# Designs tried in a protein design run: designed miniproteins, single chains, continued (3). Part 62

Each design is a single chain, and the fold is of that chain. pLDDT is the mean over its residues in the fold that is shown.

## One batch from the design tools (miniprotein)

Design m10144
Fold by ESMFold2-Fast:
Structure m10144 (fold): chain A 94 residues (1-94)
Amino acid sequence: SSEEELKKVYEGALKALEEALEQYEAGKISMRELAGLAVRAIEEILKVEKDEERKKYLEELKRRIVEAQAANDDEALKELVRELIEYLKKEIEE
């Protein structure tokens, strides 16, 4: 079902983002790679998301992640990735 598909996409995105943030904080991946992984996670969710308010939130979060990476703003990028992780946790636990 579309609901089961959405949950699996959220769970996959959450795992990938937690691993990516850990690798980034360990100096194993670049800021560009972290931002790229976060953008890709959002794009995969947007393919299956039906709620227009959630789509709007995710598109705005994606834009902010791209801007933080372009600005080389390490703190902003980490905060936005953490925000996405917490958002996904909330959606999975509900």
Scores: mean pLDDT 87

Design m10145
Fold by ESMFold2-Fast:
Parts: sequence; C-alpha cells; structure tokens
Structure m10145 (fold): chain A 60 residues (1-60)
Amino acid sequence: SELEQERQRLLERLTELVRERNRALADPSASQAEIDRLEAEIQRVTDQLLALDKRIAEAR
C-alpha cells in the first residue's frame, strides 16, 4: 500500500540519520550544532513513523 511504501521510506531515512549521528558523535571535528540538528531530524522522522504506524493500524 502507499502507507507501507511511505513507512519504508521513513525507515530508510531514519537509518541514514542514525548512522550520520553516530559518525558525528565519533568525529572529534563534528560540532555540537551538527549533532543537535541530526538529533532533531531523527526525532521528527520518529514522530512521523509513529503517526504513520497508527494510521496503518487503523486502516487494517
């Protein structure tokens, strides 16, 4: 379904963001602003996934 495809896209984006955040945390040259930006983006995508999962459950 379209909702399942969107969920897969959000999961892939979340995986990329978590990897980027983990690389930034391991990088002594990374700024706190960069880490904070990645954390905020991870939270936004996580919130979108939770909302989408609720919609998928209700549509079953």
Scores: mean pLDDT 85

Design m10146
Fold by ESMFold2-Fast:
Structure m10146 (fold): chain A 82 residues (1-82)
Amino acid sequence: MLEKAKEEAVEAVKKFALSQGLTDFDEEKVRAMLDKAAASAPEEVALRFVELLTEIAANPEKIDELLPEAEKVFREILESAA
């Protein structure tokens, strides 16, 4: 489940980046962030982070609302790994 959700999130972010005209989308960097989340946190927390990224990509108008929440969850993942 989590691996499928990560791939869906990467595809959604890539599609969104291309729709915004971004030419230097770093797919490997996004995958590395999601892999670190999955390795460093409980599956539920990692899945929530992936869901937030997917929702941002699907609903760009919510980026100002959802991006701070995604950053907060990612910080929790990094702190759990320390």
Scores: mean pLDDT 66

Design m10147
Fold by ESMFold2-Fast:
Parts: structure tokens; C-alpha cells; sequence
Structure m10147 (fold): chain A 81 residues (1-81)
């Protein structure tokens, strides 16, 4: 769907800006969120985004976290519209 493609592009752009060692782990988490969106389970997708944001805050530097957080907020707005 067009929504899934927009979300995937936002996530891929954010992932490319993260350290290489974290890219695969976060890509897998983001793919799980994309699967929920593809199934139309938007409420669970929004919850998964919030959980991922909390985990990212523990794992990434403040600057790296802000890059991912911006992408997650953009995706939340797309799902909520």
C-alpha cells in the first residue's frame, strides 16, 4: 500500500543515519511495525512505536535517538491521519 511504502522510506532514511552496528536490530523492529500496519492493526502499530522509542532511548546516544524519534513521530502522524 502507499502508506506502507511511505513508512518504509521514512524508517530506511532514519536507519541509514544510525551507527552500522545498530542498523540491523532496529530494521527488524521497524519491519515488525510495518507488518502491523499492513494488517491494518494501527492501534498495535502505535503501541509498538512507543515501545521502540523507549528501547532506542536506552540504546542510542541522544543525537541518534532524536533522529529515530523524529522518524517515529512522522510515522505516527501518517497512521493517525
Amino acid sequence: SSLVEKIRKIFEEAIKKLPEEFQETFRKSLESIIELVEKGDYELALLAIDILAQEAKKTLSEEQYEVLLKALKEVKKLIES
Scores: mean pLDDT 85

Design m10148
Fold by ESMFold2-Fast:
Structure m10148 (fold): chain A 118 residues (1-118)
Amino acid sequence: MDEVGAALSRATAAAEKFREKGDEKGYRAVQALIEAVVLASAGATDPEVKRKIVELAQKAIDALESGNYDEAIKAVEEMKELVREAAAQGKISPEVADRIIALLDEAIKAFEEMKKEK
């Protein structure tokens, strides 16, 4: 719970930074990651799954803030795989897992577009 709160606070700060710069793609990417973390925190029954999702989200935000889009994409892809495995183990409902994966795909798409523009 503390780790989730810290990650969400950091992600919110990153989103605000992108909003202040007028970077709509960066803002939308971070917003999608925030929504994915919130859904995972509410939907996952295993505290370890929640912790790993938070750690990967923090890594993605750190990479995004430093302009390392390849590392951000890699962290989000690892998060997608974790969510798929958790769903297969019954630790997240398939419906919630599908929503999280869709949000993570939106973040990856935004990162790829941001990479093309730099």
Scores: mean pLDDT 80

Design m10149
Fold by ESMFold2-Fast:
Structure m10149 (fold): chain A 86 residues (1-86)
Amino acid sequence: MEVKKSESSEEVDGEVVETKTETTVEGDKVTVKSHSKQGDTEAETEIEATPEKIVTKGTLTEGGVTTSGEVTVPATETSLELLKKL
């Protein structure tokens, strides 16, 4: 099992943007979790990839309003390789 964690903090137009990303590789399964926050806006994305499919779940909270969605697409070799690099 391989786990990669990264954190960044950048100032964009006078506001601090904080991003945390965690990538976990377990055999043929890749999971990428990303969390970004800027002021009152917060975004979370979770990608779970297997050789058969990629499931992406996203949540966006802005001004106390939360929107979420989920998308499933067929996996490709290129997509899996890119996710492992995150």
Scores: mean pLDDT 72

Design m10150
Fold by ESMFold2-Fast:
Structure m10150 (fold): chain A 75 residues (1-75)
Amino acid sequence: ASSLDLKPGDTVTVEGLGPEGAGKIMAAVRAKAKIVLKAAVAAEDVPALKAMGEWLESHGAEVTLEIDTSRTDYG
């Protein structure tokens, strides 16, 4: 199932951003749970992810960003 039964204070780990990832984020926001976002992105996209984390925190979620830029090359 793509649905999560969460309660306040639970921690949800999201690896990548697909339909399941989006569903987990929405469920965590609704439940006021903690979100750990694991993403591999280009260094120039890091500010956008930080902005998304700040937006989620403004809506009552606690967000931790685990960003990996080491695999991104300039191409």
Scores: mean pLDDT 70

Design m10151
Fold by ESMFold2-Fast:
Structure m10151 (fold): chain A 92 residues (1-92)
Amino acid sequence: GAAAVAAARAALDELRAAVADIPEAVKYVDRMGALIDQAAQVASDEQLRQIADLLREATRTVRLAVERGDYELAVEVVRRATELVGKIVEAG
């Protein structure tokens, strides 16, 4: 429903903010945005909650990686999150 979609979008916005200075990671966030827009029409509330939880976890890891100057890890975390979001959307 609308609340689950809003939670997934809010989580994506937090991740976007965490990677704003890393152009390579921003490209994956943009791709995830398109996947969430697709999911908003067909995915269950449970799948949208799984996406939101995954994105919140990715944001925590990315913030720690950026704080440590580990930009390669930040990009890898966002890339993996994008793959997992895609799989969740396809499973609906």
Scores: mean pLDDT 86

Design m10152
Fold by ESMFold2-Fast:
Structure m10152 (fold): chain A 74 residues (1-74)
Amino acid sequence: SPLLQEIAQLQQRAAALLKQAIAAGDWDMASRVQQLIQQLADIQAQIQKDPNNQAAIQKFQQVKAELAKLEAEL
């Protein structure tokens, strides 16, 4: 599924950002990124059960935008 591949790519980006935040000693950023990682795991599980779950798809777009914002802040 293209959507599941995009979710997996975003999970990799979030994991990389978490490592960078921890290395920088930015514990506030690390906490925020960990919350996004949990949300991505929940979204992945929901989309695997129902690829047409509009609420999960909308939440994914919100998480994607927030991660991009956090990446710009580092």
Scores: mean pLDDT 88

Design m10153
Fold by ESMFold2-Fast:
Structure m10153 (fold): chain A 76 residues (1-76)
Amino acid sequence: SMQQQSQQLKKQINDLLQQSQQALKNGDVDSARQYVTQASDLLSQAIEQGLLTPEEAQRLAQQLAQQYAQVQQAQA
C-alpha cells in the first residue's frame, strides 16, 4: 500500500540521517556526505511520488538541511 511505502521511505531517510550523523562524529566526512545525499535523493523521490504530507516533507527537508550544513562546515 502507499501507506506502507511511505513508512518504509521515512524509515530509510531517518536511518540515513542517523548514519550521516554518526559518520560525522567519527570524522568520516566523505561517508557523512554520501549518507545525507542518499537521504536527500529519497526525500525527492518520496515528494515526487506523493508519499509524504507537506508537514512530513518540510520536517525531513529541515533535518536534511541541518545535516548538510554540518557536513559542509566539517569540509571547510
Scores: mean pLDDT 87

Design m10154
Fold by ESMFold2-Fast:
Structure m10154 (fold): chain A 96 residues (1-96)
Amino acid sequence: NLEKGKELLEELKKLFEKAKMPQELIDMIEETIKNGKASTILKKEHFEILESLSEEEKKELEELLKKGHEVAKELGKFFLGVSALSDDVGLVHLEL
């Protein structure tokens, strides 16, 4: 299960790199792969960039989140906007 979580996070990292996502999000994914967990502070601009993904990239992200929901559930919440803050900052945690 841990190995599958790492594979899914590596795929997610590649998708984020392709989409030119903020380095803070990429670093969080890489830290989670290496150390089993990571946290970062997400700002409103990070949400706006995720929302601007192409239809193909959004579909790839949705499929990855469906397969790795246990390891990427916090990122899934962020992408869906269900945890959108009343301010411009949110804490996101990933754990394998």
Scores: mean pLDDT 64

Design m10155
Fold by ESMFold2-Fast:
Structure m10155 (fold): chain A 56 residues (1-56)
Amino acid sequence: MKEELAKRLLKAFGWPESELEKLLKQFDETEELIPEEEFNENMENLVDIIIEEIKE
């Protein structure tokens, strides 16, 4: 879910929850420009890589 990915990014970067709505809008706009399956796979992979690097 895009909301779960956005929340993971917010927590990883320490962004305020007020940015959640903005991130969800950006995800929706980006998803309209590329196939949903490709977008979701790429975003999940990026979020996992970023979080793994931060937790290291």
Scores: mean pLDDT 67

Design m10156
Fold by ESMFold2-Fast:
Structure m10156 (fold): chain A 85 residues (1-85)
Amino acid sequence: SEALAKAKEAVEIGEKAENLEQAREAADLVIEAGRLSGTLGAEVAAGLAAIALGVAEISGDPVFGGKLIAKAAENVIKGILGELP
């Protein structure tokens, strides 16, 4: 599915993020995956990616922010698979 593919790509980009542009790309993919999933749990997890991006921007640490975004993407994957309430 498109939602699952985007969430998986977001995990890869987020885990390897070295700058804010890459962290933002990962966050955008998580948000879109959550939107495409139609699942409340996945949408909430995607919303947390926006907060993680904000943390990356404020802290100036895109590596840390990218890892948080990747975690949000993993939760979107769980939501798509019906593993979140």
Scores: mean pLDDT 78

Design m10157
Fold by ESMFold2-Fast:
Structure m10157 (fold): chain A 81 residues (1-81)
Amino acid sequence: SGLELLTQALLSTGSFSREEAEELARLILGGRLDEARELLLEVLRRRARELGLDVPEEELEERARALVESMVAFKEKYAPE
């Protein structure tokens, strides 16, 4: 399924728990892109903090947007519905 395909792709990054990856995949497949961006932004903030990186909020927001766009493109290419 497209859900499992996206979930596995997200898990392969090493940045998400299974629960986070499944929720993000569900939001992307459901077209709930603003919610997907918010979830991803929270994950990126946590990861930056864990790595001791001082990343500006605007940079995290731009990265979250770009990653959501990438996930949508991946879904459209490999799990079109």
Scores: mean pLDDT 80

Design m10158
Fold by ESMFold2-Fast:
Structure m10158 (fold): chain A 61 residues (1-61)
Amino acid sequence: SPIIDYVVEEARKAIEEGKLSPEEVLASVERLLSEMQAAGLLSEAQRREAIARVREVVEEA
């Protein structure tokens, strides 16, 4: 999904650039994805996949 790929890549860049801590990135992404799902831009399955992928990036940071 282009949306999921975009969100994961932006999260990774934010961590690499040191703009946010890994915990802050995960919290921001979870909030954004919940809002996108509520707006109908993202399914529940896509939200769960995106969170899982971002968590992997955060855990490796």
Scores: mean pLDDT 80

Design m10159
Fold by ESMFold2-Fast:
Structure m10159 (fold): chain A 87 residues (1-87)
Amino acid sequence: SAKEEALEKLREMRRLVEATVRDPELRAAALRHLERAIEKLEKGDLEGAYRYLREAVLLALQAADPEAAEELRRLGEEVFRNLHKLK
């Protein structure tokens, strides 16, 4: 389902952030927001999931190298696309 796909992509983003965001404070903040996005999506709060995902991406992009930043943007777009299917 679109929800299961979005959850799987959020977990992939979490792993990528752990591996590529080298600033420990920005990494921790991005990971907290991704966990909240997962929690909100599991509860059916799409608006909350969108908000926390957006914040996580913005934080991660500040400390990611260009290659990792492009992959984070792409994964984020895939999650947003799957969330849109749940409207």
Scores: mean pLDDT 83

Design m10160
Fold by ESMFold2-Fast:
Structure m10160 (fold): chain A 73 residues (1-73)
Amino acid sequence: PSPEQARQISKQAQEEVIEELVKEGMPESTAKKLVDLSLSLPPGEAAKRTGVSVGTASRVRRRIEERSAALIA
């Protein structure tokens, strides 16, 4: 895919994960911040900045990766 296509796929995966987290009871602001930080920071640092557990941050990062892969397939 082109850089533009890869960026769009990543953005769609991020939006889908944010929607899932909000439906699971996470505040929208926390979900958006956690997803954004998960792309640039290790899970431990993302967890620290959002107030979630490291396990939650790790799962969110994995979900973004899985959704991105599914959108390419």
Scores: mean pLDDT 79

Design m10161
Fold by ESMFold2-Fast:
Structure m10161 (fold): chain A 82 residues (1-82)
Amino acid sequence: ATSMDMAIKLKNEGNEAFNAGNYEEAIKRYEGAIVLLSVPEPSEEIRNLLGVVYNNLGAAYRSLGKLEEAIKMYERAIEIYE
């Protein structure tokens, strides 16, 4: 499997954890996806996936009441899309 395939798998596992109300597990899965997608010159596909993952990570932090962390994640997602 490619790093992209693994990142997509982790994003999907994070989404499953989020939908089950396991927000801490969702955060760990999303953070794992971000690590795999952190390359020096990301392609458009990698940037698009990073934007989705940061947005989902923000939602997970918000669900835990970690509003400052949520805002930072949402801002990061916006920065990725310029």
Scores: mean pLDDT 87

Design m10162
Fold by ESMFold2-Fast:
Structure m10162 (fold): chain A 95 residues (1-95)
Amino acid sequence: PSEEEIEKFREEVLKIVEETRAAVEERVTLSAAERAELDELIEKIRNAKTVNEIVEAASAFVELVLGHAARQGDAETAALAAETLRRIVDLARKT
């Protein structure tokens, strides 16, 4: 993909993960360690230079949210994470 296509993909993925983070934080209290890890993953997406790097960081973000949901038995947070993954996969297919 072109640099412009990578930038657009990064912007769209960032929007999706930031929306997901906001929705999760409205519903649940994340630990300081969990919040720091999400911050690092969002920064990895911002600094990613390839589609693969963006997808890797975004997948790690989804896995972290799913892991939290599984530990808490929180089906609604798990559903939000699953929808986030679906949106990212759909975007990657268009890139």
Scores: mean pLDDT 83

Design m10163
Fold by ESMFold2-Fast:
Structure m10163 (fold): chain A 69 residues (1-69)
Amino acid sequence: SALDLAKERARALAAEKGLSEEQLERALRIIDDLAAGRMSGREAARELEKLGFSSDEAQELVVLAALGR
C-alpha cells in the first residue's frame, strides 16, 4: 500500500541520515496520524522537517501517506 511505501521510505531515509530510533518512531507516528486524518499535510511536513527530513523528503512522505488513506 502507499502507507506501507511511506513507512518504508521513511525508514530508508532515516538510516541514510543517521536519525535516532526516537526520531524514526516519531516520523512513523506522524505518517500514521496523517493517513488517519488526525494531522494536516502542512503540519506533518513541518514536524518531519524538525526531525531532520528535507522539505522535498517531507513532501514525498506526506503525499504517500495521504494516498494510503
Scores: mean pLDDT 87

Design m10164
Fold by ESMFold2-Fast:
Structure m10164 (fold): chain A 89 residues (1-89)
Amino acid sequence: SALAEQLLQQLDGFAEQTKKVIDKLLSQGKYQEAIDFIQQSIAELQQVKAYVETLPLSPSDKQRVLDRINQLIAELQKKLEEIKKKIKE
């Protein structure tokens, strides 16, 4: 649906913007700020996930959007653990 495609495009834009912010913070040695930003971004994606569950999307479109959100959360969680490991060394 047009709504599902719009949501997927917005999620891709969110992913690009968050990557840019994280890369900038890490390049500046701002590890704690990067951690805080990633945690906030994960929380925002979890809120979007709850919102998507309420939308009148087909089951297949809903699953596509939820899968993309879950993928982005997993990528951010992996990045968070990598940063946490680096600052403990």
Scores: mean pLDDT 89

Design m10165
Fold by ESMFold2-Fast:
Structure m10165 (fold): chain A 70 residues (1-70)
Amino acid sequence: GLELAKKLLEEGFELMREGIEKGDEKLYQKGLELIEEVVSYLTSVAAVPEEVLKEIQEKLEELEKLKKEA
């Protein structure tokens, strides 16, 4: 059941990255919202390893830092 969640996370991170590269705040926020929705779903209805949540958080922090530098 995690395959769809994984695909949506990959899409969300890609949208955030494209938003940073293009300076498109709307695209960045769309990606961030998608990640937040998937994480909320995983946290509420499925037990996920702490390591997976940590990896998601680390990627979000990396993208946020990249956005601030762009």
Scores: mean pLDDT 78

Design m10166
Fold by ESMFold2-Fast:
Structure m10166 (fold): chain A 96 residues (1-96)
Amino acid sequence: EEARQAVEEAIRNLEKAIEAAKNGDFDTALEYVKKALDALRRAIEATTNPEALEHLRRASVHADKAIEALKQGNYDEAIKHFEEALEHARRALEAL
């Protein structure tokens, strides 16, 4: 339950990050992806499911890459990493 709720929180924040980034609001996108990354880390600590854990770790890697891309001004790359993080977060939720 705790892991599932954390993943759902990560998904909501990733969706908000993508929306903000597509609207050119990269400061807001950075805020939301950081919230998503914190939620993903909590989900990783709350689960022992290997399939969910694999997807959560991949989502976290893509969230970190998105943050780095935003800092470098590589906005198209950041959006791609947000979308990959969201896909893996959704896959993790299916495994829980």
Scores: mean pLDDT 89

Design m10167
Fold by ESMFold2-Fast:
Structure m10167 (fold): chain A 109 residues (1-109)
Amino acid sequence: DELVEEVSKKLKVPKELVEEVIKLLEEVPPEEWDEKLEELAKKLGVPLETLKKVAAEIYTLKGREARRRGNFEEAERLYELALRIDPKNKEAFENLVDLGIMRLVEGVE
């Protein structure tokens, strides 16, 4: 999976860790992510901040792909989810601002 490889390489974490975070995000609604990520961090003996960075990067890359396909509404949603998990994710923040400017001055195309 290209997503798993890109996140693993960028954040210098094992591919298995990225896969476990993806499973959690797919199985659990967003309202429960903070609780479930904290449980996973304790189970794996890794810092919660590391899992939050991994989860935010997963949604940032999904947002980038949605934006490439011209699905700007889905891209905006995915970047908002990334920032909800990690407010310091620069790429998600910059893309969300850019999409917001497009909506206000150029439309959502």
Scores: mean pLDDT 83

Design m10168
Fold by ESMFold2-Fast:
Structure m10168 (fold): chain A 64 residues (1-64)
Amino acid sequence: SEEEERLRRLAEQYEKAVKAAEDQINWARDSLPEVDPQVAEDLINQAEKVKEKYRKLAEELRER
């Protein structure tokens, strides 16, 4: 159904957002700590919150 296709694409979008947040966390850990450790920590914490939000949204859609 169109509804099932829509929800599948939405779940895929949320899963991509999770991966983007993971990539940002890895970049911040690898690239920023020696120059600006506090900014690196703040960015990592923010990205972890974004990752968890989209992980839960994707999981809820996949459990339907």
Scores: mean pLDDT 81

Design m10169
Fold by ESMFold2-Fast:
Structure m10169 (fold): chain A 97 residues (1-97)
Amino acid sequence: MMKKLEEEITRAMARIALAVARVAANNELGLPSTARSPEVLARAVEELIERAKKMKEKGDEEMARALLEEAREEIERLSELDPERAEELRERLEEAE
């Protein structure tokens, strides 16, 4: 039971990281916080991949995996809007795993 709670907390933290990355990207691009532009999605994915690499270096493999999973889901959303950019980010995600 405790292990499942820790996994749920890690997943929640990864989802919060994605939401923060999206807000940061929207602010940098001058877009509404609810906008789902390809540029916002791509920047959020890049931020999560970078954070996952830092978590791996820190020895937090569980957090790194959760961040990469959120990045993968975001890439699927991006693939509906910009399939070429989504493919480039999938290659970066694979290198980070």
Scores: mean pLDDT 77

Design m10170
Fold by ESMFold2-Fast:
Structure m10170 (fold): chain A 74 residues (1-74)
Amino acid sequence: AVDERLERSARAIAEGVRRSKAGDTGTPGGSIPADFGDEEIDRFVELVRREIPDLTDEQIAQLREGLRFVAEQS
């Protein structure tokens, strides 16, 4: 089975990021365009590795796929 726990975590992180961006998009205080591309995905994968050090290579690959899918929807 796909790691449902990892998928849930990835979705929760992505949803949190999307909500933060949606709420902050009207704030005139930071002109850095938030592009959710491969670099952002790599950063999130590194953060997840630190939080869950027992992740397997397969689980990390699934996380990357999920984050990339969310990035495409954004």
Scores: mean pLDDT 58

Design m10171
Fold by ESMFold2-Fast:
Structure m10171 (fold): chain A 72 residues (1-72)
Amino acid sequence: SAGELVLQGQEALNAGDYLTAAEHYRRAARLLAASGDPRYDPNVEVLLAEAERQVDRLEAEGRLEDARRARA
């Protein structure tokens, strides 16, 4: 469910795994968007934006490969 993906994203975010967090939040946002209610969980959009900003930072630092490896 979308709620389970949000929890998994929060766990990944707290662990510093921004790639996994962004993946889970993006999947949650897609499921929630398919429900037709853009206001059901505004927190998912905020958390996704946070994870994406951290991924952008890792990309700029050339650390994106390290982030993917840490996930495994």
Scores: mean pLDDT 71

Design m10172
Fold by ESMFold2-Fast:
Structure m10172 (fold): chain A 70 residues (1-70)
Amino acid sequence: PRTPEQEAVGEAVEEALRELMRDPRVLSEAEARERITAIVRERVPDADLADPYVQELIARAARLLVELKS
């Protein structure tokens, strides 16, 4: 993380992964990305979702979640 805001997004993504790993539902990558993005918006409402760092972090987390739930 390069900024305090990006650090907060990183923490929100980690919390989203813990939350969504406890849910037994199988998710597509698109569904995982949507749910992680929703949690980030809820926890870090000032997050710049257009930031390439934020977009890449959410994309990697969504892919990881799908792999772990498969």
Scores: mean pLDDT 80

Design m10173
Fold by ESMFold2-Fast:
Structure m10173 (fold): chain A 87 residues (1-87)
Amino acid sequence: MTELSEEQIEAELEKNLESRKKLGDKRPVVAVRLRRLRERDGEIELEFDVYTVTLDGVVTKEHVVLRGPREELEERLRELERRLKEM
């Protein structure tokens, strides 16, 4: 797949924000961009950007790097998803 530019990610977030406003949902919109995935000797290195857009139009970008065995990374990703759902 062609990788999305930062402008395309922002446009996607804006569309999701408009859809949520139409439904009366006040929760922030979150999008994730995968930057890098490496697997070496049973360990995975996962690098991604998290974009969060509030209803007030504030955009924040967080750069996240996760390293470890596949099983530990899956647990850490579930923890991250849980935290993002609570926002």
Scores: mean pLDDT 64

Design m10174
Fold by ESMFold2-Fast:
Structure m10174 (fold): chain A 85 residues (1-85)
Amino acid sequence: KKQEIANKIIGLTLRIIGAMLEGDVEAVERDAKGLVELAKENFDPETAKKIEELARKIVEAARAGDFETAVEYVNELIRLADKAL
């Protein structure tokens, strides 16, 4: 179960990075929402809130065209999820 959740998170984060490289903000928003839903289903409420905040920051950075900042938030989200699993 933990490995399956980790694989889903990694898959969503890779899709977000790919969408950002393509300038597809709508795809970033959809996959960020997927990360929030996955977090709410699989993590405690405190961790899920932190992931939701990071997902929101990723979307805001992507909307601003700030790829560097968005990647930093993606990395922070991956570290948080890994620690919580």
Scores: mean pLDDT 84

Design m10175
Fold by ESMFold2-Fast:
Structure m10175 (fold): chain A 94 residues (1-94)
Amino acid sequence: MSEAEQNLLLVLEVAKKVFDEETYEKLEEKAKEYLEAVRNGASEEEILKKENEFLAELLRGLDKLSAEQRAEFHELLNQAFLERNRGYGVPLPP
């Protein structure tokens, strides 16, 4: 699985926790279209189009959130990316 695919799946996992079911289902549909385009070796233009459609749906979902829910989304997303990247470097001494 590519890094772009992994990042997309992390965004979906966080969105599932914060977004309502209807908004999440629409986002998941756009994510599936993007992943299918990448998997099938579509043109850069087609992949970018599907990515933009996913981002537009994500932005629409975020716009429906309260300030508190939006803060939670960003916090969970940051934690998910930190967890994915935790293998970087040597552990610091205490």
Scores: mean pLDDT 76

Design m10176
Fold by ESMFold2-Fast:
Structure m10176 (fold): chain A 59 residues (1-59)
Amino acid sequence: SKEGLKESFEILLDSIVESNDKETALKNMEIAREIFEKKYPEIKDYMDELIEEKKKKLE
């Protein structure tokens, strides 16, 4: 489901942020975005918004 995809992506980003330093987390979140936006374009806007929220939290 679309909601399940959103939840899975959020869990992935939280894991990336929790397990890495700031620079590595930023890099890995962008890699995750590139892969998932190609595979699941239907949640692209959500993924873009969520990553920007996570980036601001790291600042």
Scores: mean pLDDT 81

Design m10177
Fold by ESMFold2-Fast:
Structure m10177 (fold): chain A 56 residues (1-56)
Amino acid sequence: SATVFRVIEHDLRTEYGLSREQAREIARRLVEKERETGEPPTHEDVLALLREMGVL
């Protein structure tokens, strides 16, 4: 999952202009949720986390 984590982190930093720490936290939460539920993260999951963290 390290490769997936890095890809998500990079995409968040590129698309949303997030800091490294913000992007890593969101990527970590998405990967962790997928591991717990077995469901891949959706675009809505990303937007919900961005709103929760106050970056949107």
Scores: mean pLDDT 74

Design m10178
Fold by ESMFold2-Fast:
Structure m10178 (fold): chain A 96 residues (1-96)
Amino acid sequence: SNAEKKRKEFIEFLKQVEEDIRLNLSPEDAERLLPIIKEMIEAVEKGDIDTLLKKNKELFRELDELMERATPEQKTFLYTIKLYIDIKVKELIKAF
């Protein structure tokens, strides 16, 4: 179904975000984000949209806090991730 395809695409997207975080952020900063992204993946796999939205809100809060102390290059990276996650979450919700 279209919903199953969108769930798979979203999970693959979040796994790519995990790799991008490990490459672009310090291990300390990455550890603030990676557990939340893992929980978002698990929520999508279970079809738990309420948990996905809760964890997305938690992730955005952590991203905003990191951006306050980030370098200009890191800010661009964090804003880009936030934007793409917002787009992908909205696409996923529309498919349900």
Scores: mean pLDDT 88

